# Designed miniproteins, single chains, continued (3): the designs that were tried, part 105

Each design is a single chain, and the fold is of that chain. pLDDT is the mean over its residues in the fold that is shown.

## One batch from the design tools (miniprotein)

Design m11859
Fold by ESMFold2-Fast:
Structure m11859 (fold): chain A 83 residues (1-83)
Amino acid sequence: LEKEYEELKKKAEEYKKKAEELKKKAEELRKKAEELAKKDPSKKEEVQELLSKAGELEREAKIYEAKAKDLEKEAEKLKKELE
């Protein structure tokens, strides 16, 4: 039971790190899109593509955040069994 608790906590931390990494990449893409839109209005399609990619990364980040929360809840349940 204790090994399972530690494993769940490790996986939750890994998923949290992946979510943060994806959020950072999405933010960088949004900044690139904003910069491109200001410098060259003719690049509307490229701006939309960057925003679309940022949206995909944000959705993936939410999935990893949800998985991390689920793992944390499972770990908390196991902790109650150990107590």
Scores: mean pLDDT 82

Design m11860
Fold by ESMFold2-Fast:
Structure m11860 (fold): chain A 56 residues (1-56)
Amino acid sequence: DIEAREAEAVARLRELAAQGDPYAEALLRLRESAISGKTDPSKADEDLEVINKYLE
């Protein structure tokens, strides 16, 4: 169940973000934006930079 797996991944990211993980916070915001259809323009740019550094 792809959608269920994605929801679980988001829930896990939320837990990590609550613990102060900047990668998880950035990933969570971008993923939730994609799922819920809400986007923070300024925050999206910042989150993309964090994710790009993570992928390096």
Scores: mean pLDDT 68

Design m11861
Fold by ESMFold2-Fast:
Structure m11861 (fold): chain A 57 residues (1-57)
Amino acid sequence: SAAAARLAAVDEQIAALRAARAAIAADPTLSPAEKDRLLAELDASIAALEAERARIA
């Protein structure tokens, strides 16, 4: 169904952003300030996609 396809696409995007978040959190080359900024941006994007997922499901 169209809803199932949209849900699958959103789940893939959330998984990719969570993987990126973990990589940034673990990156020893990034300053604490850079990590704080990037993690805040990713957390906002993940929250937006989770809200979109809830609307589809």
Scores: mean pLDDT 88

Design m11862
Fold by ESMFold2-Fast:
Formats: structure tokens, C-alpha cells, sequence
Structure m11862 (fold): chain A 67 residues (1-67)
């Protein structure tokens, strides 16, 4: 949802538009976005939250490149 994407953006320090574009380009489902939000929410800092998002983006991008 838009609310989940906004929360990810706030927790990582990225723009809402960038987070939305990443989710669309990676083909993330609403369930995957919700799961990512919970992981990011549980991060102890913005730096760690951003790292979690970067790792998920890298993992998904590699999966797309291999497919």
C-alpha cells in the first residue's frame, strides 16, 4: 500500500517516489512490501534500515537478472 511505501521511505531516509519506483521495478507484491516494511521498522537506526532495503533490492535485482 501507499502507506507501507511511505513508512519505508521515512525509516530509510529515501523519497517516497524512489521507494515506489523500486517496488514497481522489482515487481514487489503488497505482501512483500509489508514484509519489507516490518524488517525496516525493526531496524535500530536509519543506517541499518537503509542497509536492509539495499540488501532486498540487490537480492531481487539479482533474481530478476538470473530469470
Amino acid sequence: SDEDLREIAELTGLSEELVRKLAEELGLSDEQIRELKERVRNAPSKEEALKILEEEVTRRALAQAAG
Scores: mean pLDDT 80

Design m11863
Fold by ESMFold2-Fast:
Structure m11863 (fold): chain A 61 residues (1-61)
Amino acid sequence: DERKKKGEELKRLGEELNKTPVSASAGGVYKAAGYVEENYEELRELVKKKREELERRREEE
């Protein structure tokens, strides 16, 4: 129930992000959202990883 709602929400966000010419980070979120259907917990970790990568890149700047 909540798992599916979060997955659909992330998928929607991923689609919107992927619509804009942004870096591969958007594609990563979109892929992670599709994975939620089977691995809700793993999706959470994927999103966390993407966040860390984005923040790390920001630190380099």
Scores: mean pLDDT 61

Design m11864
Fold by ESMFold2-Fast:
Structure m11864 (fold): chain A 74 residues (1-74)
Amino acid sequence: MEELKKLGEEAIEAAKAGDYEKAAELVKKLIEAGKKGSDEERKLATEIAVEVGRIVGEDPAAQPYLKEVSEVAE
């Protein structure tokens, strides 16, 4: 949980800063960790991924990175 929270905070900050590549990399790590973790960790990973997607989703430059994250989430 603590590692997932730290990754989530870093991913959100990267997204807010416009560093979509770093945000996508961190979200992919978060989703993979959530898949291997508890239901609580999976829920947290999903909530953070949704928040990052909300922050970056309206920027055309973010589209390739959103696709990469979607492929890992499935």
Scores: mean pLDDT 75

Design m11865
Fold by ESMFold2-Fast:
Structure m11865 (fold): chain A 66 residues (1-66)
Amino acid sequence: AGMVTATAKVDYTASTADELSFSKGDTLVVDMSESVTADWVKATSLSTGAEGLVPLTFLEFVGGSA
């Protein structure tokens, strides 16, 4: 599976039901194999357990993204 860990750079509020809301510093597990668009990825928040789409630009990838 193309799962990688990322940290949120900023707070984000979901604009649709398919998007994930998160806070700066939240840890997200990103599914790189299910990229929806070039700018959006599917992720799961480890803080809340919620799953949804997040803007790739707002994420800082750690370790496993190389």
Scores: mean pLDDT 75

Design m11866
Fold by ESMFold2-Fast:
Structure m11866 (fold): chain A 90 residues (1-90)
Amino acid sequence: MELIEEARKAAEEGRYEEARKLLEEALKKAEEEGDTLGIAVAKLELGELYAKMGRYEEARALYQEVIDTLGEDDGLGLLAQKKLEELEAK
């Protein structure tokens, strides 16, 4: 939670590499704790960061991982699906 809030602030300020490092730390911590929700949140936030950086392939992969893990019946899975559709929109 704390790392994700710091990462959001860094991303808002254009400090994308700092935001990425903070989100990678949050993801690692959630993985070590077996926190499925925390893993999904960190991956979703990383996907949003990559999308802001124009790295759409990495963003799509992260959104897809959230959908595959939680499904569209979960609020985060549904949010990831919407974000994925925004990247695929023509």
Scores: mean pLDDT 81

Design m11867
Fold by ESMFold2-Fast:
Structure m11867 (fold): chain A 90 residues (1-90)
Amino acid sequence: SKAYEEKIKEYEEKIKKDPNDAEAWKNLGDAYFKLGEYEKAAEAYEKAIKIDPNDAEAWFNLGVVYQAAGEYEKADEAFEKAMEIAKSGA
């Protein structure tokens, strides 16, 4: 989709200005996932969780991407981390 390609450029520009913008990395991951670019989506979510390791949504979305890519063990680990963070109220 052209809309997701335009959003990718927007988020890449934000990341160039601030490489520690966890939200921009998450949004980049979302856009790549919608385009079926699972490897790039996983990489973007991994950057987001490295910046903010207590973001349950980022961990959950990483799990969804790994599952779509057939990386089931990594998906289970990401989902467990997301649930643990959500349960802790973090």
Scores: mean pLDDT 87

Design m11868
Fold by ESMFold2-Fast:
Structure m11868 (fold): chain A 70 residues (1-70)
Amino acid sequence: MPPSPKGQEVNRLVEQAKKYLEQGDYKKALEYAEKALSLDPDNEEAWKLAAEAAKKLGDNKLAKEYEKKA
C-alpha cells in the first residue's frame, strides 16, 4: 500500500524529529514531532519523540502528557 500524501508528510516530519533528537537539537525535535502530531494524532512514534524531546528540554510535565498518549 502506498501511503497517502499526508502519511508521507507525517513520516518525513517524524524522521526529521528523530534526526534533530539524535543531533541534540531538542527544541527542533519537539517542533517537528508536534507538526507530525498535528497531521496525525494517532502516530505513536511522534508522541514518543515529543515526550523524549520535552524530557531533554526539562519540561517533565509536558513529557508526561505526551508519554500518556504514546
Scores: mean pLDDT 79

Design m11869
Fold by ESMFold2-Fast:
Structure m11869 (fold): chain A 86 residues (1-86)
Amino acid sequence: SKSELMSRAVGLVLRAIGALLEGDYEQAARDFEEMAKLARTIPGPEGEKAAQYFEEAANAARQGDFETALKKLVEGLRELSKALDS
């Protein structure tokens, strides 16, 4: 259900943010990659766009670029919200 997908997405977001705050950029990147996979299970272009932003967040996290990782996470969440409302 959309509710189950949303609960899983929220859990991944909280874990990723926690990892970023602790400086565990590799864990944050893995969490963003899981979010990208989750977003791709949603039919339509917004799910794919959300996934691309989450993959960009993962790449930024691996580079230690906290600001870019957070910006891409926010952009991905906006697209994920659109995908879930469709």
Scores: mean pLDDT 85

Design m11870
Fold by ESMFold2-Fast:
Structure m11870 (fold): chain A 96 residues (1-96)
Amino acid sequence: SSNIEQAKKLKEEGERLFDEGKYEEAAKKYEEAIKLLENVNSKLKADILANLGEAYRKLGKYEKAAEYYKKAAELMKDSPNAESLLWLSEVYAKIA
């Protein structure tokens, strides 16, 4: 769908901004992508939620980082990555 295509583009733009150290701008692009995927539960949405968690972690916003890692893990629950994301959520919730 056009929403999925736009979300992929926003994810790529966010990743580029993240690589440039522009973490707030990256988070904004990821949030826009998630809004387009509101009605879908997909690997793409889980990947973007994990990227949001990492962007907030880089900003020192550990409570938000933990929340987004947990949301990503819930969508990836049958994936090996889900355990790592849950661990990151627990670690950053304790730091927050």
Scores: mean pLDDT 85

Design m11871
Fold by ESMFold2-Fast:
Structure m11871 (fold): chain A 82 residues (1-82)
Amino acid sequence: SAEAEEAEAAVRRALEETGLSEDQAFIALLVEAGREELARELAKKLGLSEEELEEAARRAVAALRRELRPALWEELLAALRR
């Protein structure tokens, strides 16, 4: 779908801009979606400290919000909250 292609392109560009992995970007989205416990558990599996998680999340969110339309950002977060 056009929305899926737009989201995929935005994620790819955000990863290129930040140097973050797909796993780190996914964890950042979980934090923004309010799924902090799941995000923390996944970060632990990747060996990230809480400070490293917060830094990665901040950078990934800033990059993704620049690349995604506000409406698509809201839909992405809503999907992750379900």
Scores: mean pLDDT 79

Design m11872
Fold by ESMFold2-Fast:
Structure m11872 (fold): chain A 60 residues (1-60)
Amino acid sequence: SLLEQNKVEVRLAAAALGLTLSEEQIEELARRVVEKYGTTIGELPPEKAAEVVAELRALA
């Protein structure tokens, strides 16, 4: 599912940025990406991917 794919991508992005997120935060952000964009983080244009990165930093 898009949710499960985005949970993996959120974990990878958080690890790459040196951020620590709880499982609840990972699921919340993954759901928001599906809700707002209807796709995976990897398929987003750079400006929208940057918005997701900003949300990651705000949650950490």
Scores: mean pLDDT 82

Design m11873
Fold by ESMFold2-Fast:
Structure m11873 (fold): chain A 76 residues (1-76)
Amino acid sequence: RKEELLEKIRELVKEILRAEAELKGEELSEEEIEKKAEEAVEELKRLNLSVEELEEGLAYLEQLLAAIKKEIEAKK
């Protein structure tokens, strides 16, 4: 269902934002992360993406998160 995919995307965006902040040494508050994730989900709702498009987006975000985490490990 579209709502379930949007919620999964929201949680992934939050994880990506946390990982990006860690990689860059930036200080992001949990409130800023929540706000940015909500803005991303609202943008996707405005685009009125199909379930298939949201599933593709979710897969892309999962790959992006994995790439960021790999960069964090490499930066040790």
Scores: mean pLDDT 78

Design m11874
Fold by ESMFold2-Fast:
Structure m11874 (fold): chain A 65 residues (1-65)
Amino acid sequence: MEAATKADAAAAVAWAEKTGKMEELEEIVRDAEENGRFTRDQTLAAWLGLERIKEGVDKIIKERE
């Protein structure tokens, strides 16, 4: 459902903001979309699956350290 998808995305963004990883999360989704890794629909699905993206963000942050 589109409304549920948007609500889940908003909740995940709020989580990223609370943990201080909002910018990292946005960069990951944007990079994936711009580099053709994700279609528009896949980007929305990624926002729904933000709990898995959270693990990805943690790994990327550790790699940048």
Scores: mean pLDDT 57

Design m11875
Fold by ESMFold2-Fast:
Structure m11875 (fold): chain A 64 residues (1-64)
Amino acid sequence: MLEKMKEEAYQEGYEMGKAGTSSAEVARKAAELQQALMEAGWSIEDAHSIVRAFIKGWWEGKAE
């Protein structure tokens, strides 16, 4: 489950990066994602790793 969540988060971030989503908007969505994951019962470590995958996807989608 965790690896699948990380892959899905990365892909979502990648698409946002390709679309030119700003760093400020991505930071806001990342914070919302982390909060939602923790409320759903994910550990802080697992939620953090999923959010990191999302942000990595965004950077790579912007060709950085």
Scores: mean pLDDT 82

Design m11876
Fold by ESMFold2-Fast:
Structure m11876 (fold): chain A 120 residues (1-120)
Amino acid sequence: MLKKVDPSASDEEIVEMVRENFEKVMDEILSLLPKDSELAKELEKLREEILKVFDDLIEGKISPEEAMEKLKELLNKIADIIEEALEKGLISEEQAKEAMKKLKELHEVLLEAFDLILEK
C-alpha cells in the first residue's frame, strides 16, 4: 500500500515518502517483466532517471516544479512500457490493469505531495 501524504511533514519528508512510493511501484512493475527483456532494461533505466530526479530535488539542483514535470513525463513512459508489454504478450491483461492502477495511484500521490510543497 502506498504511503499517504502528511500535510504537517517537512518538504524533505514529503519528497522521501513520494520516492519510497515510486521505488515500490517500480519494483512491482519490473517483477512482472521477463528478466533481461528489452522492456525490463528500459524500465530499469527509467527507474534510475526517477531516482536521479529525487536526488537532484533533495540536493536543491532542481526546483519542485521541474521535478514534478519530469516525474509526470517518466510516469507516462512507464505506462507506454506496460502497454507494449501487454501487446507483446509479456504480461496478462490482469497484470497490466493492476500495474496501470498502481501508476494512477502514484500519479495522484505525486500531485498531492507537490501541491503541498509548492504552497510552502
Scores: mean pLDDT 82

Design m11877
Fold by ESMFold2-Fast:
Structure m11877 (fold): chain A 81 residues (1-81)
Amino acid sequence: GQAQAEEALRLLEEAGVRAITVLKDEELVKLISEASRAIKEGDYETALKLLEEALERAKKAGDERLVRLLEQAIEAVRKAK
């Protein structure tokens, strides 16, 4: 529902800041931004696909905090459906 969508957006705001300031990964920032837009539009299927791509990229970068934020955001989006 709405509360889970808002929680996902909050987690993605934190993830986006980390992608910009710590990883400096423009593609990861784009994936997170596009996922946030999809959530705001109610397109949770597209949001999940984009977040799973962002998660894979974060895992390859070895950023455990970003991985955790993205996993929590994915869970929140799944509960919003």
Scores: mean pLDDT 88

Design m11878
Fold by ESMFold2-Fast:
Structure m11878 (fold): chain A 76 residues (1-76)
Amino acid sequence: SMEKLFELSPEDKKLIEEARKLIDKGVEAYEAGNFDEARKYFEKALDLINKVKNPDSIEAAVEEIRAAVGLVAVRN
């Protein structure tokens, strides 16, 4: 429900925002052809998402999917 989106702890919010920024950097590195750098950013983002205390967070799930897709792209 919408109410769950407003009940994220400040700590979870910071982890999700940091993960989002790392994913954006990973995408930029991937587009520049820096696949090793892109991989490291996507892996760091997943590590941060795994620290989120609310597992039902849609925001965290979206960033987890984006990071996982980035890792699959970098493997090829």
Scores: mean pLDDT 74

Design m11879
Fold by ESMFold2-Fast:
Structure m11879 (fold): chain A 96 residues (1-96)
Amino acid sequence: MEELPFDAVDPERTRRLYFGTPEQRERLEALIKKYEEEVKKNPNNADAYVNLASAYFLLGEYEKALEWARKALEIDPNNGYARVLLEAAEERLKKK
């Protein structure tokens, strides 16, 4: 499975640098579909949930990013990336 270029310390920086173009957004949408199929086949694969959360966060879909990050933490409570994404998405939702 393809890892997204994600900076756990600054996910917004990653979003601006790598996913600001229409072409990159189309690639994110394709990755989302791929990871959704992966979680259907392997529902205990925490990495697939983290990648879905990252992709939705990079698209600005913070509510969906939050949901997928929570699911990743249900499978792997020690997943640091899922925790960072959860906190980042919650912070975004508080400011809306």
Scores: mean pLDDT 74

Design m11880
Fold by ESMFold2-Fast:
Structure m11880 (fold): chain A 96 residues (1-96)
Amino acid sequence: MSEEQRLEMELGAQLLAVAVLLVSAKRSGEISEEDAERAKELLEKAIELAVKLGDKESLEAVAEFAEELAKLAEEAGLEEQAEELRELAERAREAA
């Protein structure tokens, strides 16, 4: 497997994990602090991988996931996590 294929697989795994967290949070109407922190880690790694790959579409997806998660975190009273998620959305858009 090439280095590029490995990075693409890793990026796909990060994005899938974030999507699962987002769907779960939307279904329950709640996001825990632990889930918000996990989402931040996944999104930060996805930005790093997408930048290395020049994958603008994945950077746009990261921005959308981060904004949706930030909204859920804000509604849950997780103000610090919501702000950090919005900063990740901005970073992803600037990198795209």
Scores: mean pLDDT 85

Design m11881
Fold by ESMFold2-Fast:
Structure m11881 (fold): chain A 89 residues (1-89)
Amino acid sequence: MLTDEEILQRMETLAEKIVELDPRYREEVERALQLAKEAIQTKDVDKFLEALRIFSRLADRAEQEGREEVVRLIGEMTDLLVQAYEKLL
């Protein structure tokens, strides 16, 4: 099982890859990543849910735009965020 630090590092790496593939996603990906970091640090369930909502919208948009690799990377970020959420006491 990954530590919270390992989850955040992997999410940061995935966010960088998404932005490298398509800079148009930068603002929304960075916002979701920031909410995920705050959620993990503060154990704030509402921030986890908001980050998941942003990732869901981004995945839908990327799928509609035919950005298959971006969809895959957002999916990996979502899986990591869910892992962090499940570790919340």
Scores: mean pLDDT 83

Design m11882
Fold by ESMFold2-Fast:
Formats: structure tokens, C-alpha cells, sequence
Structure m11882 (fold): chain A 62 residues (1-62)
């Protein structure tokens, strides 16, 4: 999942990245909560940044 999330972000596939992040959020609920509280994306660009931060936090938790 982490590798697939990275690939989706590199491809700019934000819908797929969001789906993968939701699945990973079930395994890392504390990380998902922290990122969602810090980021309230109002645009695709902000959503991409939130997803990148979530990926980094999950990689650090592994």
C-alpha cells in the first residue's frame, strides 16, 4: 500500500492516492487524525500536500 500511494502521488492520481490513504488510515488512525487536523484541503493542491505529509508520516511509523 505505501508503494502504491507513492506511485499514485507521483502520477498525480489524487483519487487513487486518497483511497489508498483511507485504507492506510485504518492501520495508522493516529497519523490519519493528526494529518486531517493539520490539513483541511480546499483545493487539489492542498489535498496533494496533505497526502504527501501522510505518506511521509506512515513511512516514518514503519
Amino acid sequence: MIEELRKALEAGDLERAAELAALLGNEYPEVAKEVSEKHEPQSPEEAKEALKEFLKAVEEAE
Scores: mean pLDDT 75

Design m11883
Fold by ESMFold2-Fast:
Structure m11883 (fold): chain A 82 residues (1-82)
Amino acid sequence: MLEELQKVLDQLEKEGYIEDPSKASTLYTGGALRVIGDALDEGVPADKAREEAFRKGLFEAISGNGKSVSKKEAEEALKKAL
């Protein structure tokens, strides 16, 4: 869970969307970890639930934050990282 989120953040930072990873903590508070946690708490299989929750949660976090990436750019980064 957290390791996969870290890979997504690393990819976004590498592509220049996130300048400072410490500032990227705002992405986590945007709902990504909440959605992933909810899916896992319901006992959904990690492989499918995590991927779908990452997409929904991280889109929600990145789009809500709206500072570094567009929804389309976030989708492309997620597909590369996942």
Scores: mean pLDDT 50

Design m11884
Fold by ESMFold2-Fast:
Structure m11884 (fold): chain A 54 residues (1-54)
Amino acid sequence: MVPNPELARQFAEEGAEALRQGDYAAAIRNFQEALKYDPDYAVARAGLAGAQAR
């Protein structure tokens, strides 16, 4: 996957919003997409771990 920091941040923001709304399935999917564009994006990695723990 070609890195795209802007898309990584966009998906991480969507994931964070889904997580705040309690939509853990949507949060997981959005954080996984963010990590496809930036695998080292700490916010997306932390968000994914939090969503999966629920």
Scores: mean pLDDT 80

Design m11885
Fold by ESMFold2-Fast:
Structure m11885 (fold): chain A 67 residues (1-67)
Amino acid sequence: GEELLRKAREYVKKAEEYLNKGDKKKAIELAQKAMDLAIQAAKEDPSLTPEATEIAMRASNIKQKAE
């Protein structure tokens, strides 16, 4: 779970960077990957659920701002 959570954090950060650059399509794609990885991390290690939920919420906000 921890490695998946780490990747989810990297993808959400990249999604924010691409959103700031105006690349909405790439921001949405990276945000979706971050959400998927965070959900998978919580499934493999339920102790990571609070952090995974936070990442998923951040990714969801990026997708909403990009659309």
Scores: mean pLDDT 84

Design m11886
Fold by ESMFold2-Fast:
Structure m11886 (fold): chain A 61 residues (1-61)
Amino acid sequence: SPMDEEIEDVIDKTGEELAKKLGRDVAAKVTKKMKDLASKSKSFDEAKKVVNDLKNKAISS
């Protein structure tokens, strides 16, 4: 769906930023979890919240 493509793009861009800050291995693990949880989300807003929550948790670790 259009929402699936949009959230995938958000996750990929977030992963690139995480890779710059935390390294590629950490970014790959976080983005994999983002994709899994986003695929179970009922809406784009829910998926985006999950992505932001996981990003913030990774940065604060």
Scores: mean pLDDT 80

Design m11887
Fold by ESMFold2-Fast:
Structure m11887 (fold): chain A 71 residues (1-71)
Amino acid sequence: GEELRKKILELIALELRKIGLELDIELLKKKNKENPSEEIEKKIKELEEEIKELEKEIEELRKEIEKLEKE
C-alpha cells in the first residue's frame, strides 16, 4: 500500500516536471523566433535532453508501479 502510494506520487512529480520543461521549451522557441540567440538554442537543447532523461525515469517508474499493482 504505502510503497505503491509513494511511487505514484513520484510519478506525478516527474510528469509535472516534464510538463514544466515542455512549457519552458515552447516559451524559449517563441523567444528565439522573435530574436534568434545561440544561448537560447543551447538552452532548448539542454531542456530537450533533460526531457529525454525524465521520459526514461517515468517509463521505469510506470513499470515498477504496474508490477506492484499486480502483486
Scores: mean pLDDT 86

Design m11889
Fold by ESMFold2-Fast:
Structure m11889 (fold): chain A 79 residues (1-79)
Amino acid sequence: SNAQLEADVLLALAEIYLALGKKSFEKNDYDSAIESYQKAIELYEQALALDPTNADARRGLEEAKKNLEIVQKKKEEAK
């Protein structure tokens, strides 16, 4: 169905933004990491709205949320 294809595309984009967030965080680019993790969260939530049973999307969302919290804390500590 179109909804399943849309969910798969959203999941793939979310995975890309999660990876970009991790790469930015490794470089101590906290602003880029935050932006990428926030985009990943949005995309994972959209994918789960279309396919609520997708375990990969649920795991990715949890990871993106945890990493966002960590990077936000690191940004505050860097001031």
Scores: mean pLDDT 89

Design m11890
Fold by ESMFold2-Fast:
Structure m11890 (fold): chain A 93 residues (1-93)
Amino acid sequence: MEETKKKIEEIVKSAESPEEALRKLGDFAIKNKDLPAFEVRASDELKIEFKEGKAKKIEITLPDGYKVILDSNGNVIKGELVKGEGYVKAIPE
């Protein structure tokens, strides 16, 4: 989990913008379906549309407080971005 967390952080740091970081994280999720589950959500303000039947969630909070929920295919379901401190964590479930 710690190695995966650092890999995700490197992807975020290598991105030119938060929008590009989210796209790269989506690609990472698609390419690495064997990874532990993750959740990506906005910290304070969130408009999330969860699509039924998509069980995989990628949770990553970027430095600007970006959280997004991705489906099992790495598609961004929906999310809003809020400014704030970021973190990355693996989801036990």
Scores: mean pLDDT 47

Design m11891
Fold by ESMFold2-Fast:
Structure m11891 (fold): chain A 68 residues (1-68)
Amino acid sequence: LVEQLLQLLPVEDLIKALQHPDQDVRQAAAYALGQHQEAAEALKKALQDESPAVRAAALEALGKIGAQ
């Protein structure tokens, strides 16, 4: 549910959501950023997130960016 809403946000707001206190919001933001090459640096920082779920989403998103 949260992930679907975040996919509709502009890339700048998604990058801000990567620093949200809620780990579920950060995970959804990282996943949504997989379609935005300009977010690669922000996603690399998310690889150091405290939550394994957020780190996994950032890895998948970076993979999608590299495949495009």
Scores: mean pLDDT 75

Design m11892
Fold by ESMFold2-Fast:
Structure m11892 (fold): chain A 90 residues (1-90)
Amino acid sequence: ELEALLQEAVDATRDGARAAGLSEEQIALAVETARLVFRVLTEASAEQRAAFRAGLAAAADALAGLSDAEAERRGLATVHALARAVVDAL
């Protein structure tokens, strides 16, 4: 069940990124980010998930002064880095 949900999330992320005109590198990053976030949501402890949410909130505040397009681009890299840090600690 969870594996099917992950595959659907990955496929939706890949299709959405491609439709948005992202580069192959950005599509790969988006797919990897989706996989990492899924692992945080399904495998991380409550404490690790709280740290992840706090990191996302801090990142959102830091990006608030940027244009929407710049915030969207930098947001993907930031979410990836935060999710990777949690997964590497699992």
Scores: mean pLDDT 79

Design m11893
Fold by ESMFold2-Fast:
Structure m11893 (fold): chain A 68 residues (1-68)
Amino acid sequence: MKLSEEELNRIVGELAAAVFATASRNAGKTPEEILADAERLAKRHREQYGEAFADAVLETARAIAEKM
């Protein structure tokens, strides 16, 4: 299968956010802190990795925060 750059950036964003948000949750960060950190990460890298990365980071972090 051929992955587009957008699909690859989305997968990278999902994996980065999943690892980051899960580690932060296990370290005792609040849902609000996790979401704030994810938004900073997304904004910081939006221009370099595009909307697919940014959206994947935010969606993944929200999904983890909602389970807390």
Scores: mean pLDDT 79

Design m11894
Fold by ESMFold2-Fast:
Order: structure tokens, then C-alpha cells, then sequence
Structure m11894 (fold): chain A 55 residues (1-55)
């Protein structure tokens, strides 16, 4: 449906934004190992949700 396609796009866009934010913080030396693990977990959750909407 159109709603699932819109939701999938939102999840993918959020994943891209989180990835870009993480890279910027790593380059600036502003990310702790603990925060990095939390960000990776968030990205994994978003990716799994996005994957479920591909069906």
C-alpha cells in the first residue's frame, strides 16, 4: 500500500541521517564507545523495520 511505502521511505531516510550523524561525530572525535554501540543498535532496529516493510 502507499502507506507502507511512505513508512519504508521514512525509516530509510532516518537510517541515512543516523549514519551521517554518526560519521560526523566519529570524525570530530565526539563519540564514546558506549554511544557508538547505542547508535549501531538504533540503526539495526530501523533496518529490520525497513526490511519487514519490503514484503
Amino acid sequence: SMKTKEEAKRLWDELVKLNEDMLKKIEAGEMSPEEKEKKIAEMRDLHERWRELQA
Scores: mean pLDDT 81

Design m11895
Fold by ESMFold2-Fast:
Structure m11895 (fold): chain A 63 residues (1-63)
Amino acid sequence: SDFQKAFKEADKDGDGVISYDELEKFLHLNGRPGLDPQSLIDQFDKDGDGKIDFDEFTTYYTL
């Protein structure tokens, strides 16, 4: 799916989750460099490991 392509582009090291650095790069490449990656992580992964998984990324991307 298109979301899987976008997730793969964001997941630069291929670990299956999006870190702060990967999210920052993704936002920069997609014309949203003013968004704070940490705020997005905090919004979607408050009880997790401090990273965004595929389901959380899909939620963001459909906004």
Scores: mean pLDDT 68

